# Ledger of designs, part 13: designed miniproteins, single chains

Each design is a single chain, and the fold is of that chain. pLDDT is the mean over its residues in the fold that is shown.

## One batch from the design tools (miniprotein)

Design m422
Fold by ESMFold2-Fast:
Structure m422 (fold): chain A 64 residues (1-64)
Amino acid sequence: SLVEELMERLNTPEYLPYLDEKFTINGKEKTARELAVSAGESGDREIAEVAFGVLKAVMESLKK
């Protein structure tokens, strides 16, 4: 499933420390894990890829 695929792609040493970090999106606090699950549950490959790109950008910003 897309949920399992996204979770596996995030299950790396680079991303694991940030999966449960809270960040603000559209004025609400969410975790990367919550966003990835939500995107995967959509069943839409394009939404999943966009979400993965956003998650990478957010996690990179958290490293600064």
Scores: mean pLDDT 76

Design m423
Fold by ESMFold2-Fast:
Structure m423 (fold): chain A 92 residues (1-92)
Amino acid sequence: MSELLAQREATVAEFRDLVRQKLDEEIERIKKEPLTPEEAVSLVLLGYLAAAFGELTDEQRKLIEEVAEKARKELSPWEKALVDDFLAGLRQ
């Protein structure tokens, strides 16, 4: 293995950990107070990234889906389409 490849693997691991940590922080915020529509879109994106890394739990996925559905009424048609695409990704 080249040194550059090892550095890239470390960077990917750091990014994965950052996504997981950020998702955990946002999930804790949901439990304390309701999110704004913009924060809900950000949460769905974080969930999608966590799912892509295999770091998303079923409990976290369910909470993200519930938050997205509540925020859906406040979103523009464009933002709704984006959220729907990300939610589809959470199930893969």
Scores: mean pLDDT 72

Design m424
Fold by ESMFold2-Fast:
Structure m424 (fold): chain A 115 residues (1-115)
Amino acid sequence: REEAAEKVKEALEELAKGLREAAEAAPKMKEYLLKLAEGVLKAAPIVSQTVLSLTPEQAAEYSLKVGEEIEELSKQTAKKLKDEGQDEAAKIVEESGKRAVEIVREGARIARAAA
């Protein structure tokens, strides 16, 4: 559960980093992306603390749900960027989202193995 908690925090920090990189690639949407990154970064310690409060099985399940939320948020953000003609920024968000989801899934695997 402790390693799973570290992994969900790492995943959200990876997504926030990707959103900040996308903001530099899309000046027109910079404020929107930076605000979104700030929200994700503020959520990271709260989500991590929640994982620490759970059993290994519950921590794995919760981590996978966080992964689904990361995937949905990154897809929605990338679509909005593509709709604004910001294809490079959209790719950055999609790639960071995929990395974040994989980090969360690894944390869930570790939590299940510890159960």
Scores: mean pLDDT 86

Design m425
Fold by ESMFold2-Fast:
Structure m425 (fold): chain A 77 residues (1-77)
Amino acid sequence: MEEKIEELVEEIVATLGEDRQVALNGLEAMKRAAEEAGLDFEELLEAIRNNDLEKLEEFERRIYERTRAAAEARAAA
């Protein structure tokens, strides 16, 4: 897992120049969101690396549904 994150950070830095800290913060936030939604973060990273848009859309939908359900639960009680 950490090695896959490091590879993505390296690719982002190579593409953008010098945004390693921004890339790390973004990946950490994504990991937290995926874990809270009950998603496999390693599978999410693999989808990103392979530019699998269909799988990324599925993960985005699941994160959104989980976030909405949590907000509704807090609002209802």
Scores: mean pLDDT 68

Design m426
Fold by ESMFold2-Fast:
Structure m426 (fold): chain A 76 residues (1-76)
Amino acid sequence: MEVTLTLRFSDGRVERFVGTPEEVYRRAVELLDRYGTKDVLTLIGQKLRVLGAMLDAELALKKGEKVELEIEVETS
């Protein structure tokens, strides 16, 4: 079972990930490190938001639910 995560960046970039919650988390965090904000606290907060979303997605997928998520992220 798969989750779909869309990251919408403040600069207009949109990136979509499909896979297991763990795969999507790893790829999203890598992208945030490359193209996200240089504000350390905001970046940590964005990564924690993705982690929380993936943990919730894993529980929902175990219940047979479809999971599609969109998260807005800041660039600098």
Scores: mean pLDDT 82

Design m427
Fold by ESMFold2-Fast:
Structure m427 (fold): chain A 114 residues (1-114)
Amino acid sequence: SPLEQKAQEILDLLRETIEKARKLVEEGKYDLAISHLRLGLLKVIDLANEIYSDPRATPEQRAGVERIIALASEALERLQKLVKDPSVTKEQAVEEGLRDMERLIAAVEELLAA
């Protein structure tokens, strides 16, 4: 369905964002990795809102994307907090962001399985 295609776009975006962030970490480019994670989370929220706003979306699909939006928003707030915390390294902030991305992948896979 068109909604399954949009959910697949979110899944692909999350996977690509993780892969690119990990490559940036390997290069020691932590600020770019953080920026890339932030932009990826914002795009996930945008795509999830497109599913939510589709008149063909079921109540179950809307509930699933509301959860994805909530998780992505929490991940953005956590990433911002960690980046501002002088006791947290930029590498640790990226590692936590990557863990949040993996949690989002699981939520999108659950949505696709429904």
Scores: mean pLDDT 89

Design m428
Fold by ESMFold2-Fast:
Structure m428 (fold): chain A 112 residues (1-112)
Amino acid sequence: SIREEFEKVAKELEKLLENPEEYSPVEILEKMNKLIELLEEDPSLIPENEELLEKIVEYFSKELEKYPDDREIYEPILVRLLRLLKEYNPELLEKLLKEYPVIKEIAEKHNI
């Protein structure tokens, strides 16, 4: 059931991330929070979903650059994701930290 719930949330989030400007940031963050909760319950999903996780981190990078005053809203969810990547897909984490300077800054602040 965790895998079935994850597939449903992942498909919905992928659709939101295709045109994120058409949707409320609150709706996107709620779906991201639910996805991360499911990844914490079944971490084997992390290496199986690299493309979606890259898109999620790209979304955070763009939002943090556009809305730096809202960093405190995004940071807690992002930090949870980065900690999961450090433990279960450190190669993907390293790639994302090199590609997105703002994500690297947040990771360093949280000793990730």
Scores: mean pLDDT 87

Design m429
Fold by ESMFold2-Fast:
Structure m429 (fold): chain A 84 residues (1-84)
Amino acid sequence: SLRDEALAEFEEGLDAYYAAIAPKLSPEAQKKLAALRDEAVAELRARLAAMPADASREELLAVVQEVWDEFLERVHAIIQEELA
């Protein structure tokens, strides 16, 4: 389904991001990043499940973008703490 595809693509994007950034972070920051990844996947899954059955592609993509933006803001905070 479109929702399953959106979730799979989101997870692939998170995994690619984690692979790119994790080697540059401390073990503590890597653990925090892994936890945020799991939280972001769970939040997207919950939000997609809560959407109406007739939700448009645009509405689904907007939710994916919101969850991604929230994830990046939290990751940015972790990086700021580690590099300070």
Scores: mean pLDDT 84

Design m430
Fold by ESMFold2-Fast:
Structure m430 (fold): chain A 89 residues (1-89)
Amino acid sequence: LEEIIERLEKLKEELEKTEAKDETLKKRAIEALDRAIEAIRKKDVEELVRVLAELETLAEEAKALGDEELARILEEAIKLVKEAIKEIL
C-alpha cells in the first residue's frame, strides 16, 4: 500500500504542474486523488470504490476535451486505486 500511496502522490504532483484545458476538471481530479490517498491510508474500501467511480468519470471528461495528459494521469490513478482495493480485500 505504501508504494501505491507514493505513486499517487507523484501523480498528484504531475497533475498540479500540468497545464489543463479545464481548470475546474483539474481541481476535481486533484481532490479525487487526495481522497484516494486518504482512503488508502484508512483502508476504507467503500470510499475507494466511490473515488474509483469519480476518477473514471473524470477520465472520460478529460478524453472528451482532448486533454491527453490529464486523461493519462487519471487512467494511471484508476489502475493504482484498483490495485489498492485488491491489496486491502
Scores: mean pLDDT 84

Design m431
Fold by ESMFold2-Fast:
Structure m431 (fold): chain A 97 residues (1-97)
Amino acid sequence: KELFEKALKLFLSLGVREKLAKDLAEAIVNADPLEFSILLGVEKLRAAVLKDEERLEKLVALEKHFLPVLEKAAELKKQGKYEEAEALIEKALDEYL
């Protein structure tokens, strides 16, 4: 619960729309790299079409920071290491803030 609120606050602070921010926060807490990549990919495409270079750079930076963390957390969850996966995600959120 607390991890979801932390992730949601992060995405909202970066100007992500409420619905997408909630979906991205859920992908973070579930350690779902595929859903995260798809959601971010749609927003990156929109930024590219609108030629919003600043927003595109922010979305690329967000992907580079969180995608490898989520992939590693997903592997930890497959190994039954749920607490280690959650700690890894929380550390990544704290380091990005």
Scores: mean pLDDT 82

Design m432
Fold by ESMFold2-Fast:
Structure m432 (fold): chain A 91 residues (1-91)
Amino acid sequence: GDQSRRLGREGIRLAERAYRTGDPELARRAGELAVQAAQIAQQTGDVQGARLALEGARLAYRAGRRVGDRQAERRGRMGIRMAQIAIQQGG
């Protein structure tokens, strides 16, 4: 299914908004979506979904760093690691 890609695209949009607005709650939500997208991509072997999750996770991590929100930073970092593993296993 296209679920990983859909969640990844949503995560990117929220992360971009979080980065522009400095909203820590939005950064945390973007990180959560990136982690979920990466998990589904790994389970389904969807390398494109994993790449979208990686982009969203990187943006969420940067937003978390910018606003000083440790939870958003941790979620982004987790999403980066999981997405990288999904790309490696799917390719």
Scores: mean pLDDT 87

Design m433
Fold by ESMFold2-Fast:
Structure m433 (fold): chain A 56 residues (1-56)
Amino acid sequence: DKKEKQLKKIAKKFGIAVEDVRAHMDLLDVTPKELEKILEQSKKRGDEMVAEHRAA
C-alpha cells in the first residue's frame, strides 16, 4: 500500500510507467527511496552533461 503510493510518485516525477519503476527497483535491488535518489542524481548528472555537450 505505502510502497505502491511511492512508486506512483516516482513514476509521475520522472515521467515513466509505474511498472518500469517496479522493474528498476527489482533489477537494482533498492528501496523506493534509494531509487528516487539514484534517478534524481542521474537526472542532475545528465542535465549537467547535456548543458556542456548539448546532446543532439
Scores: mean pLDDT 70

Design m434
Fold by ESMFold2-Fast:
Structure m434 (fold): chain A 93 residues (1-93)
Amino acid sequence: SMEEKLLEKMREALENRDVRTLLELLIEYISGKPLKKEEIEKLAEEFEKNASAEEKEAIDALAAKLGMTPEEETLLRAYAYLALQQAKKIEEE
């Protein structure tokens, strides 16, 4: 399936320690399509506006501990926002 192919690419990125590619693939998986840079930046801004203080602190602490670049941190925030939206959808079922 499309999901299986995407998961295989994620495993390869993880094995190669390619954090940027892994985050891009995670965003593609949860959103259902690859996103443009501008869309990713908008999602990161939505995370800042809508996430709880605890969620923001957790993401900031994780990024700092892992020595993430600003670009990788933007991808992480975009992914976190999409993950929160997906979790909310599951809770509504």
Scores: mean pLDDT 81

Design m435
Fold by ESMFold2-Fast:
Parts: C-alpha cells; sequence; structure tokens
Structure m435 (fold): chain A 62 residues (1-62)
C-alpha cells in the first residue's frame, strides 16, 4: 500500500541515519520486523515481504 511505501522509505532513512550506531540500527530492525509481522497478520503478504527485505538490509549492516 502507499502508506507502507512511505513507512519503508522512513525506516530506510532512519537506518541510514543510524548506520554507525549499532543500538539505533537494532531499534530500526526491530521496528521493521514488527511491521512485517503486523502486515502478514493483516493478510498483506506483499508489504510483509518488503519489510522482511528491509530487515535483511539492516542485519547486513550489524
Amino acid sequence: SSDNDKLIEELRRKADENKDDEFGLGVVLVAAASYSTASRSAGDEESAKRFDELVDEIAEKL
């Protein structure tokens, strides 16, 4: 959804802002994982997959 597009963009920006802050990156990762779970529970598998991709992107930086 368009709302999830905006949220993913905001989370990516926060990850970039915290690229040198392991704790800050961890918080963004937990947020992305939580949104993935919420999206999947709501039946929005497409958005859940996009949040899962963001989790993987952030995990590679930790």
Scores: mean pLDDT 84

Design m436
Fold by ESMFold2-Fast:
Structure m436 (fold): chain A 81 residues (1-81)
Amino acid sequence: KLEELLEEVVEKAEELYKKYPKDIVAAQVYMIASAGLATKDPALMARELEELLEKNPDLPEEVKEKIREMIELAREAEKLA
């Protein structure tokens, strides 16, 4: 379901923020995910996360992989919207 996929994205974003609480990118990911859930706009969530990845190519690979997982879930949610 749409809501469940969006909630999973927020969960992953929260875990990233908890690991890197002073990282501006981790905070931005969490804000984007939370806004996407609140507005029920998975397309906007996916686009903003993709833009964040493009602007931050030097992020650790494990962080980029986590963000890519979030994008995939948001795109799957978009198909249900």
Scores: mean pLDDT 82

Design m437
Fold by ESMFold2-Fast:
Structure m437 (fold): chain A 81 residues (1-81)
Amino acid sequence: MTVDPVAFEAEIVEALALMLAGIAKIAGDEETAKRARELAERVRKALDALKAAPEDEAAREEARKAVEEAMEELKKLLKEM
């Protein structure tokens, strides 16, 4: 079994974004919940593309960028809460 570190990071970031969306919804912060779900969706699309072409370096680079951008936006959302 080959563990793809980029795919693993993407799955963690997706899970964190979904968790934040759930917490924000419970807290009544619909805007933060929506933005967190949008982050999860972007990471999921990049992950799906990487899974379709796991040996494609371009797909891997796009997935890495999506993970990094999502982490930066997650940090901003947490600071805004």
Scores: mean pLDDT 80

Design m438
Fold by ESMFold2-Fast:
Structure m438 (fold): chain A 70 residues (1-70)
Amino acid sequence: SIPKTILEQEQATYDLFNQAKEAAKAGDLDKAREYFQKGRDNLVSMMPEDQKESVRKVLEVKLEEILSKA
């Protein structure tokens, strides 16, 4: 189910990013990408339209950082 409150969506996003980091540490780069992309999409969907692109760009950099540390 999609969270109904901003706090619920932020918590779900945080959990997905943590799962992405754990997958990367385990060497599961495909799972790391999947979890991170789900978290990114959740977070971007909550942003005002004028902020979606900048948030997406910041998260793209963070994904590259996570994958490079695997």
Scores: mean pLDDT 76

Design m439
Fold by ESMFold2-Fast:
Structure m439 (fold): chain A 63 residues (1-63)
Amino acid sequence: SVEVQNKVQEAISLAQAKRYDEALKVLKPLRAQLPATVNDAIDLLEQGRYDEAVKRLLTYVPA
């Protein structure tokens, strides 16, 4: 949905600004609605693997 896509873009902007906890708060409630690529990025953020998480998030393409 457009709303989910907008939330992913919000989280990407937050993560690029190094606001990782805020990016997680946006993405975690949406896990079931997100592609595997974004769910992998959430897992990387939770593990503190921030550079890898941001790289993964930047591969997100809206359907």
Scores: mean pLDDT 84

Design m440
Fold by ESMFold2-Fast:
Structure m440 (fold): chain A 96 residues (1-96)
Amino acid sequence: SEKEEREREEQRRHAEAVREELKAQYPYPEVIAALDALFEAIENRTEELEERALEALGRAARLYIERTVAPEDRAAALEEAERELEALREKLRAER
């Protein structure tokens, strides 16, 4: 079905856009690995796997911030990361 193909293409494009945005903001191996897991979860439309991937991404972002962001800026960076994860979770819900 053309509708099914279009829906899968839109899901892939959405995942790619989110990946590029997060990769630009957190260009670290731990984040990249978590994003790869999230892409696989989105492609397979597995809600449980999506949630686990989002949790892994959150842990990777926290680890990156602890390693690279100055102590005085960490609170703001963590709040921004949480906000971005929340937005991503909402986008994934809207695509269902």
Scores: mean pLDDT 74

Design m441
Fold by ESMFold2-Fast:
Structure m441 (fold): chain A 92 residues (1-92)
Amino acid sequence: MSEEEKKKLKEKEKKAQFEKAEQYLKEQGVEITEQIKKQIKATIELKQTIEDPEASREELKKQIKKLAEALGISLSDEEIEKYIDAVLERHA
């Protein structure tokens, strides 16, 4: 594929992953605020930076917690696991 088509597909996939993650978190009872939307976007970007997200689940958990603190969000361990599950789907 061309580099331009690759960039457009990545943008489309990122948007689809965001929408899927938002819907999943809503179904899990998470209130979607502007801060939560930023957290979802940042988590998706973090996943794209990590070569093996499945092997790096513990590292993702630490990074999600740090991102939440930076955004002024207090997340429980259960909520962090929901974010990981939302973004670790290979086909999202």
Scores: mean pLDDT 70

Design m442
Fold by ESMFold2-Fast:
Structure m442 (fold): chain A 82 residues (1-82)
Amino acid sequence: SAREEALWEEVAALLGEAGRAARAGDYETARKHFEEAIALAERQGASPALLAFIYRELGEFYASLGDEARAAEAYARAQALE
């Protein structure tokens, strides 16, 4: 639907900002953007597929930092939504 497409675009923009912040070493700003993406998706009743996508990206973020425990938690959340 047009609403779901618009939500995917907004989430993609936030995840893009999170990725840019992470590449710059600004992990606090990156985490904030992941939290904003999750909050937006939850408030707008996002599909399980979109929520799973966000949690996978969060898992990759934590894995890239060597935080295996938080990465595993995020991946488990994504799996539960599929």
Scores: mean pLDDT 88

Design m443
Fold by ESMFold2-Fast:
Structure m443 (fold): chain A 74 residues (1-74)
Amino acid sequence: SSAVKRNIQTVIDEIKKNPDPEYAGVLIGVLAHELEQDPSTPEEVKKKVREVLEETRKNNWDVEYALKLLEELL
């Protein structure tokens, strides 16, 4: 849905303004939670955002790589 894509775009834009891994991880966590609660979100989108969230939990994770994965959902 356009609302789901807008939420993803907003998170991408906010992370690009402050690409700190801790901040990015929090925003991705909130996004994953919001998309999980929205029954209109396609399952493949929920799955991909969960994969991005799991990536943020790794040591020395790459914020730019996470952004690339999120942009592929638009």
Scores: mean pLDDT 85

Design m444
Fold by ESMFold2-Fast:
Structure m444 (fold): chain A 73 residues (1-73)
Amino acid sequence: KEAGRKAAEEAINNAAHGKETVSRSSALAAVGDLREAGYMSEEGARRAREELAAGPETIPTERAIELAQKGAR
């Protein structure tokens, strides 16, 4: 879980380009990459996508990291 949590943080920060906010579409793409890399199960990735989809189009980067980390294994 620690490796997956770090990977989620790095993926979202990369998607945000170091900014305080990240687009929902970029965050969703990062979740897909994390699933493909094995840092998330299919179920974890689906739950992360559902939580991101319930949020606004522009998400605080810290919040997107937290949501992605909840799906990490």
Scores: mean pLDDT 80

Design m445
Fold by ESMFold2-Fast:
Structure m445 (fold): chain A 61 residues (1-61)
Amino acid sequence: MLSLEEAKEKADEAIEEYFKTGDLKAFEERMKEIMAQMPSEEVAEEVERYALQKLLSRLHA
């Protein structure tokens, strides 16, 4: 099980890998693995929102 901080770090790693490889499927699978390790659906949704916000910010920067 991951802490919220560890999950956000893993999400950052997944985003950086996505920008290096362009592999959206690998990014989606990593996000599923991270969210599955969260203690609740509420915390999983927070991690997903954080990752999507960062991804969109990078795409429109």
Scores: mean pLDDT 80

Design m446
Fold by ESMFold2-Fast:
Structure m446 (fold): chain A 70 residues (1-70)
Amino acid sequence: GEKAREAARKAGEAGGERAGEWAERASQYVDQGDGIKAERYGVAAASAAEGPEGGKAAAEMAQWSSLDGS
């Protein structure tokens, strides 16, 4: 959903080529209507983000994702 897209966008901006790759994957799955896979790749993108802001965003997203079992 929207959380996956936002996580992917933040990860891409925070830095890291890997974060950008997973952000693209998340976007593709959103377009396919696969919200579960989109969210998983969005969380992965956020977790790969470098720098203090990216790390904080990744931790917050992982915490919220766990409440939905994703």
Scores: mean pLDDT 61

Design m447
Fold by ESMFold2-Fast:
Structure m447 (fold): chain A 86 residues (1-86)
Amino acid sequence: MLEELIEEVEKLSDEAIEALKKGDYEKAQKLLDEAGRLINKINELIKKQPLNPEQMRRYLEAEIKLGLAQMMLGIEKIIKRKKELE
């Protein structure tokens, strides 16, 4: 279950990046919001059942990927806003 949650965060982050490449910012935001909810659930589980080193590495990689996707969404929103002001 915990491993499945980490894998789902990775998948949602990848799908969000693909949505961003297509200019679908609303879809990207929804996918990132779903991934964020799963991260919160994983964090609650970690408090009761600490991750082994391999799981911790995968979780950190998933969090980094999610953070990158969130940063990309922010950049794309700024670019879109600048085009609207031209």
Scores: mean pLDDT 82

Design m448
Fold by ESMFold2-Fast:
Structure m448 (fold): chain A 59 residues (1-59)
Amino acid sequence: SAIEVAEKALKQSGVKEITNDALDIAVKNSEKYIKGEFPAKTIGELFKIAEANDGKLTE
């Protein structure tokens, strides 16, 4: 559920390209935080990386 909301937010924020590796990192970090809090920080970091990389998440 949290990962779905975060994924929609990333897509709406204009992330143009998401590789399987970047998605896997997001999923793994979400799983780590599933016990206590939402992966908002993880998604925020990924968005910042995409912004610095012309809207692409290829790492």
Scores: mean pLDDT 58

Design m449
Fold by ESMFold2-Fast:
Structure m449 (fold): chain A 74 residues (1-74)
Amino acid sequence: MKEKAEEGVKKIQEQLRELVSDEEAAELTIEVVRRAVTRAAEREAPKLGTSQEEVEAGVEKVVELVKKLLELAK
């Protein structure tokens, strides 16, 4: 079980490494993630009683995590 998860992580790391070698591709990936997470958060916000400001803060935290993952892949 752990071996299969480790192989999955290795494949993701290899794909991230290819993205990081292309600065424009990395920036586009961050923008796509920001838009996708914003849409998902806007959908969930009414059910969670979350304010627009909390949604925006949550989206920025996820984008920051993605940026850190891309930096770690360098």
Scores: mean pLDDT 71

Design m450
Fold by ESMFold2-Fast:
Structure m450 (fold): chain A 78 residues (1-78)
Amino acid sequence: SAFQEELKRLLAEIQELMRKYADAVARKAPKAEIDAILDRIIGLLEDALALAEKNNAPQSVIDAIRKAIEELRAYKAA
């Protein structure tokens, strides 16, 4: 379905950004660069959450995405 294809695309983009995040942290990139990557990951997770809610995805999936957003926001704020 179009929903599953879009969700798969978003998850692939998030996974690629997580790799870039890990690389940036490992090479001790400037905080501004690391924060920009985190902001992009959070944005894609928010898009995935909206898509999951619109398509009545299982509650466990919705809860997992919400938790990931909350944890990344808390991490960035610390």
Scores: mean pLDDT 86

Design m451
Fold by ESMFold2-Fast:
Order: structure tokens, then sequence, then C-alpha cells
Structure m451 (fold): chain A 85 residues (1-85)
């Protein structure tokens, strides 16, 4: 989980200069790391869901062209993670 979310966050940071989107992506990567390492899996899972929702909401606040660029970067990162696994 942590490695996949870190790869997605890195791809988002390469695709956009928007600080809010980058911050939300890094929060998601941190939440994924906590999910792998935390003794409270339920709380860590909820935190990861909250971070994912914040990232989605932030991306949706952008113009359509920026949303498409980020979506393509995420799809490419997910495909790369799937191929490496």
Amino acid sequence: MAAALAAIAAAIKEATSNEKVISAAESLATAGKELDTSSDKEAAYQKALDAEQQLIDTIKSLPDDEQKKIAEAIAAAQAAVQAAA
C-alpha cells in the first residue's frame, strides 16, 4: 500500500505545480505509510480515506484541462505499479 501511494503521489507532483494538489497527494502517501505501520488499522484506514477524499475534492476544484492531466498521470502511475508488482 505505502509504495503504491508514494508512486502515485510522485506522479502527481510531476504532473502539476499546484501546491494544494501536491500537499493533498503527500498527505495520502503519508496516510498509506501509517496504514502499513499503525497498530490501529481502523483509524489508519479512515485517515487514508479522508486524505483520498481531500485529494479528489482538490483536483475537482481545478479547471478541466488540469484535471485531465492529473488523471492521466495517476492512470500511468497505477499501470506502472501494477506492472512492477
Scores: mean pLDDT 77

Design m452
Fold by ESMFold2-Fast:
Structure m452 (fold): chain A 90 residues (1-90)
Amino acid sequence: SEREATLKAIGDLLRLIGDLLDLELLKLSEEKKKALADEAVEIVEEILADPKVPLSLKKRIVELALELLEKTGASEEDIAFVKKKLEELK
């Protein structure tokens, strides 16, 4: 259902916000930063594959995922992937 897809996506949004706060407030290991980056890419792929997730929510999630990837020092390839997906949503 659209409601279930939306609630799951809101959960993913809140998780990304929490991860960004952890990056700002805590000294995370490179291993932990890599794990956060990998999860952000998975969240982006999952929400973009679901047509039931509202476009406005997709945009916010992809924007936060991009910020998280840049702040974690993720691979150029992962950053380029998410950046391209964000431009496709505009």
Scores: mean pLDDT 88

Design m453
Fold by ESMFold2-Fast:
Structure m453 (fold): chain A 101 residues (1-101)
Amino acid sequence: SSKLKQLDDARLLARTLDLAFAMGSEVAAGLGYLLRQATPEQWPEVAQEWLDLMERDPEAARERARRLVEEHADQALGFKRFAGALRAQSRATAAALEAEL
């Protein structure tokens, strides 16, 4: 079902962004940068790769985020805000789809 895939994708993105924000604003900004470079259709794959990295090796995730933020320091707040907006949108999408099932 396309709705089940949309729910799985929304849950994955929300979970990944929740963990990124829990790890810190720099990790959230780094993930926000990567999602901003990707298309919406690519977001589940980016989210899964980042979630796997954060869960398996949180220090490597922090180091990657630090490098991304360092390379784009002037835009870091913008990427963090973008990540926050996607987190809110993904949570809302997941909740709406869960209510339909």
Scores: mean pLDDT 89

Design m454
Fold by ESMFold2-Fast:
Structure m454 (fold): chain A 105 residues (1-105)
Amino acid sequence: SAAEAALAAAFARVDEFLESLKGKVSNKELYERTQVLLSKIFPEVAALGEEYGLRFLAHVVYRLGLLVDAPKSVIDLARAIATGEREPDRAELLRAWTAVLMFAV
């Protein structure tokens, strides 16, 4: 669908951005720069619907989680939401995001 294609393009933008910073910045700077990127991309994806906005945020959690060696359970949950294998839950995603942030602080 057009929405799935737009979501895939947003995922690619996140992946390219994070790969460009891998091994070059601190975890703190990685999170700060990721927040700036999210402020630009999230409104476009959220306009596709709440499901797509949550799947996009889950992909960001998944990719950041991999870079900071977050627990496998957090990484697996975020990946499952991002791919649509698991229905998005705001509370679960917020807990996963908080866990990833704790590994950077």
Scores: mean pLDDT 83

Design m455
Fold by ESMFold2-Fast:
Order: C-alpha cells, then structure tokens, then sequence
Structure m455 (fold): chain A 80 residues (1-80)
C-alpha cells in the first residue's frame, strides 16, 4: 500500500497534469473534470488528515480514473 507521502505526491502530479491539459486545450470538458479532481483532492487531504489510509487510497483511485478521462479528451481534441 502507498504511504501518505506517496498518495499526496501522486495526487499533486494528477492535479498538475490536469491544470497543464486545461491550459493547453482551453476545453470546457477538461475544465469540468479538473474541478472534479480538485474536489477529490480536498476529500483525499481530509482522509489523510484523519489517518484513513483506506479512504485516501480509494480517493486516489477515483482521481486516477478522472485523469484517464482527461487524457482521453486531450486525445479526442488532437484527433483529425
């Protein structure tokens, strides 16, 4: 299982990746997904602060799924 530091670091990387994708594309869909990621990141921080590693891991997995959707939207935008 990931440490709290590893979970936080991965969540931070996902959020940064989403911000970069939004800045590059200006996509409203990526904007909506980025808002969802920020909401999940807040809940993940609450779980880490509470010492709930199981919930933190579940929230990170949800963030990974949203990040996958952002990557798919980037690919759709770049498809000609």
Amino acid sequence: MLTPEEIRAEADRIVQGAADALARTGSPEIGELTVELLRLAGRLQDALDAGDMEEAQRLLERMREVWKRIQEEVERIQKE
Scores: mean pLDDT 85

Design m456
Fold by ESMFold2-Fast:
Structure m456 (fold): chain A 64 residues (1-64)
Amino acid sequence: MKVTLTAKTENVKFYPDTPESAVRLLTRGEPVKVEVTVDGKKYTILATEIVATPTGYTITGELA
């Protein structure tokens, strides 16, 4: 299922550990696993797009 989630920086964890490394993988056409905490629940997303916002990130991908 394709999803888009927006979360504050502290509620987003990248695999690899940095946003810069995640952007590098996306630039190579490789999806990035991202853990997002929303309302106390953790979601794992296989992200195909990550967009920085003033307070965090908007992440689009497949729910894992």
Scores: mean pLDDT 75

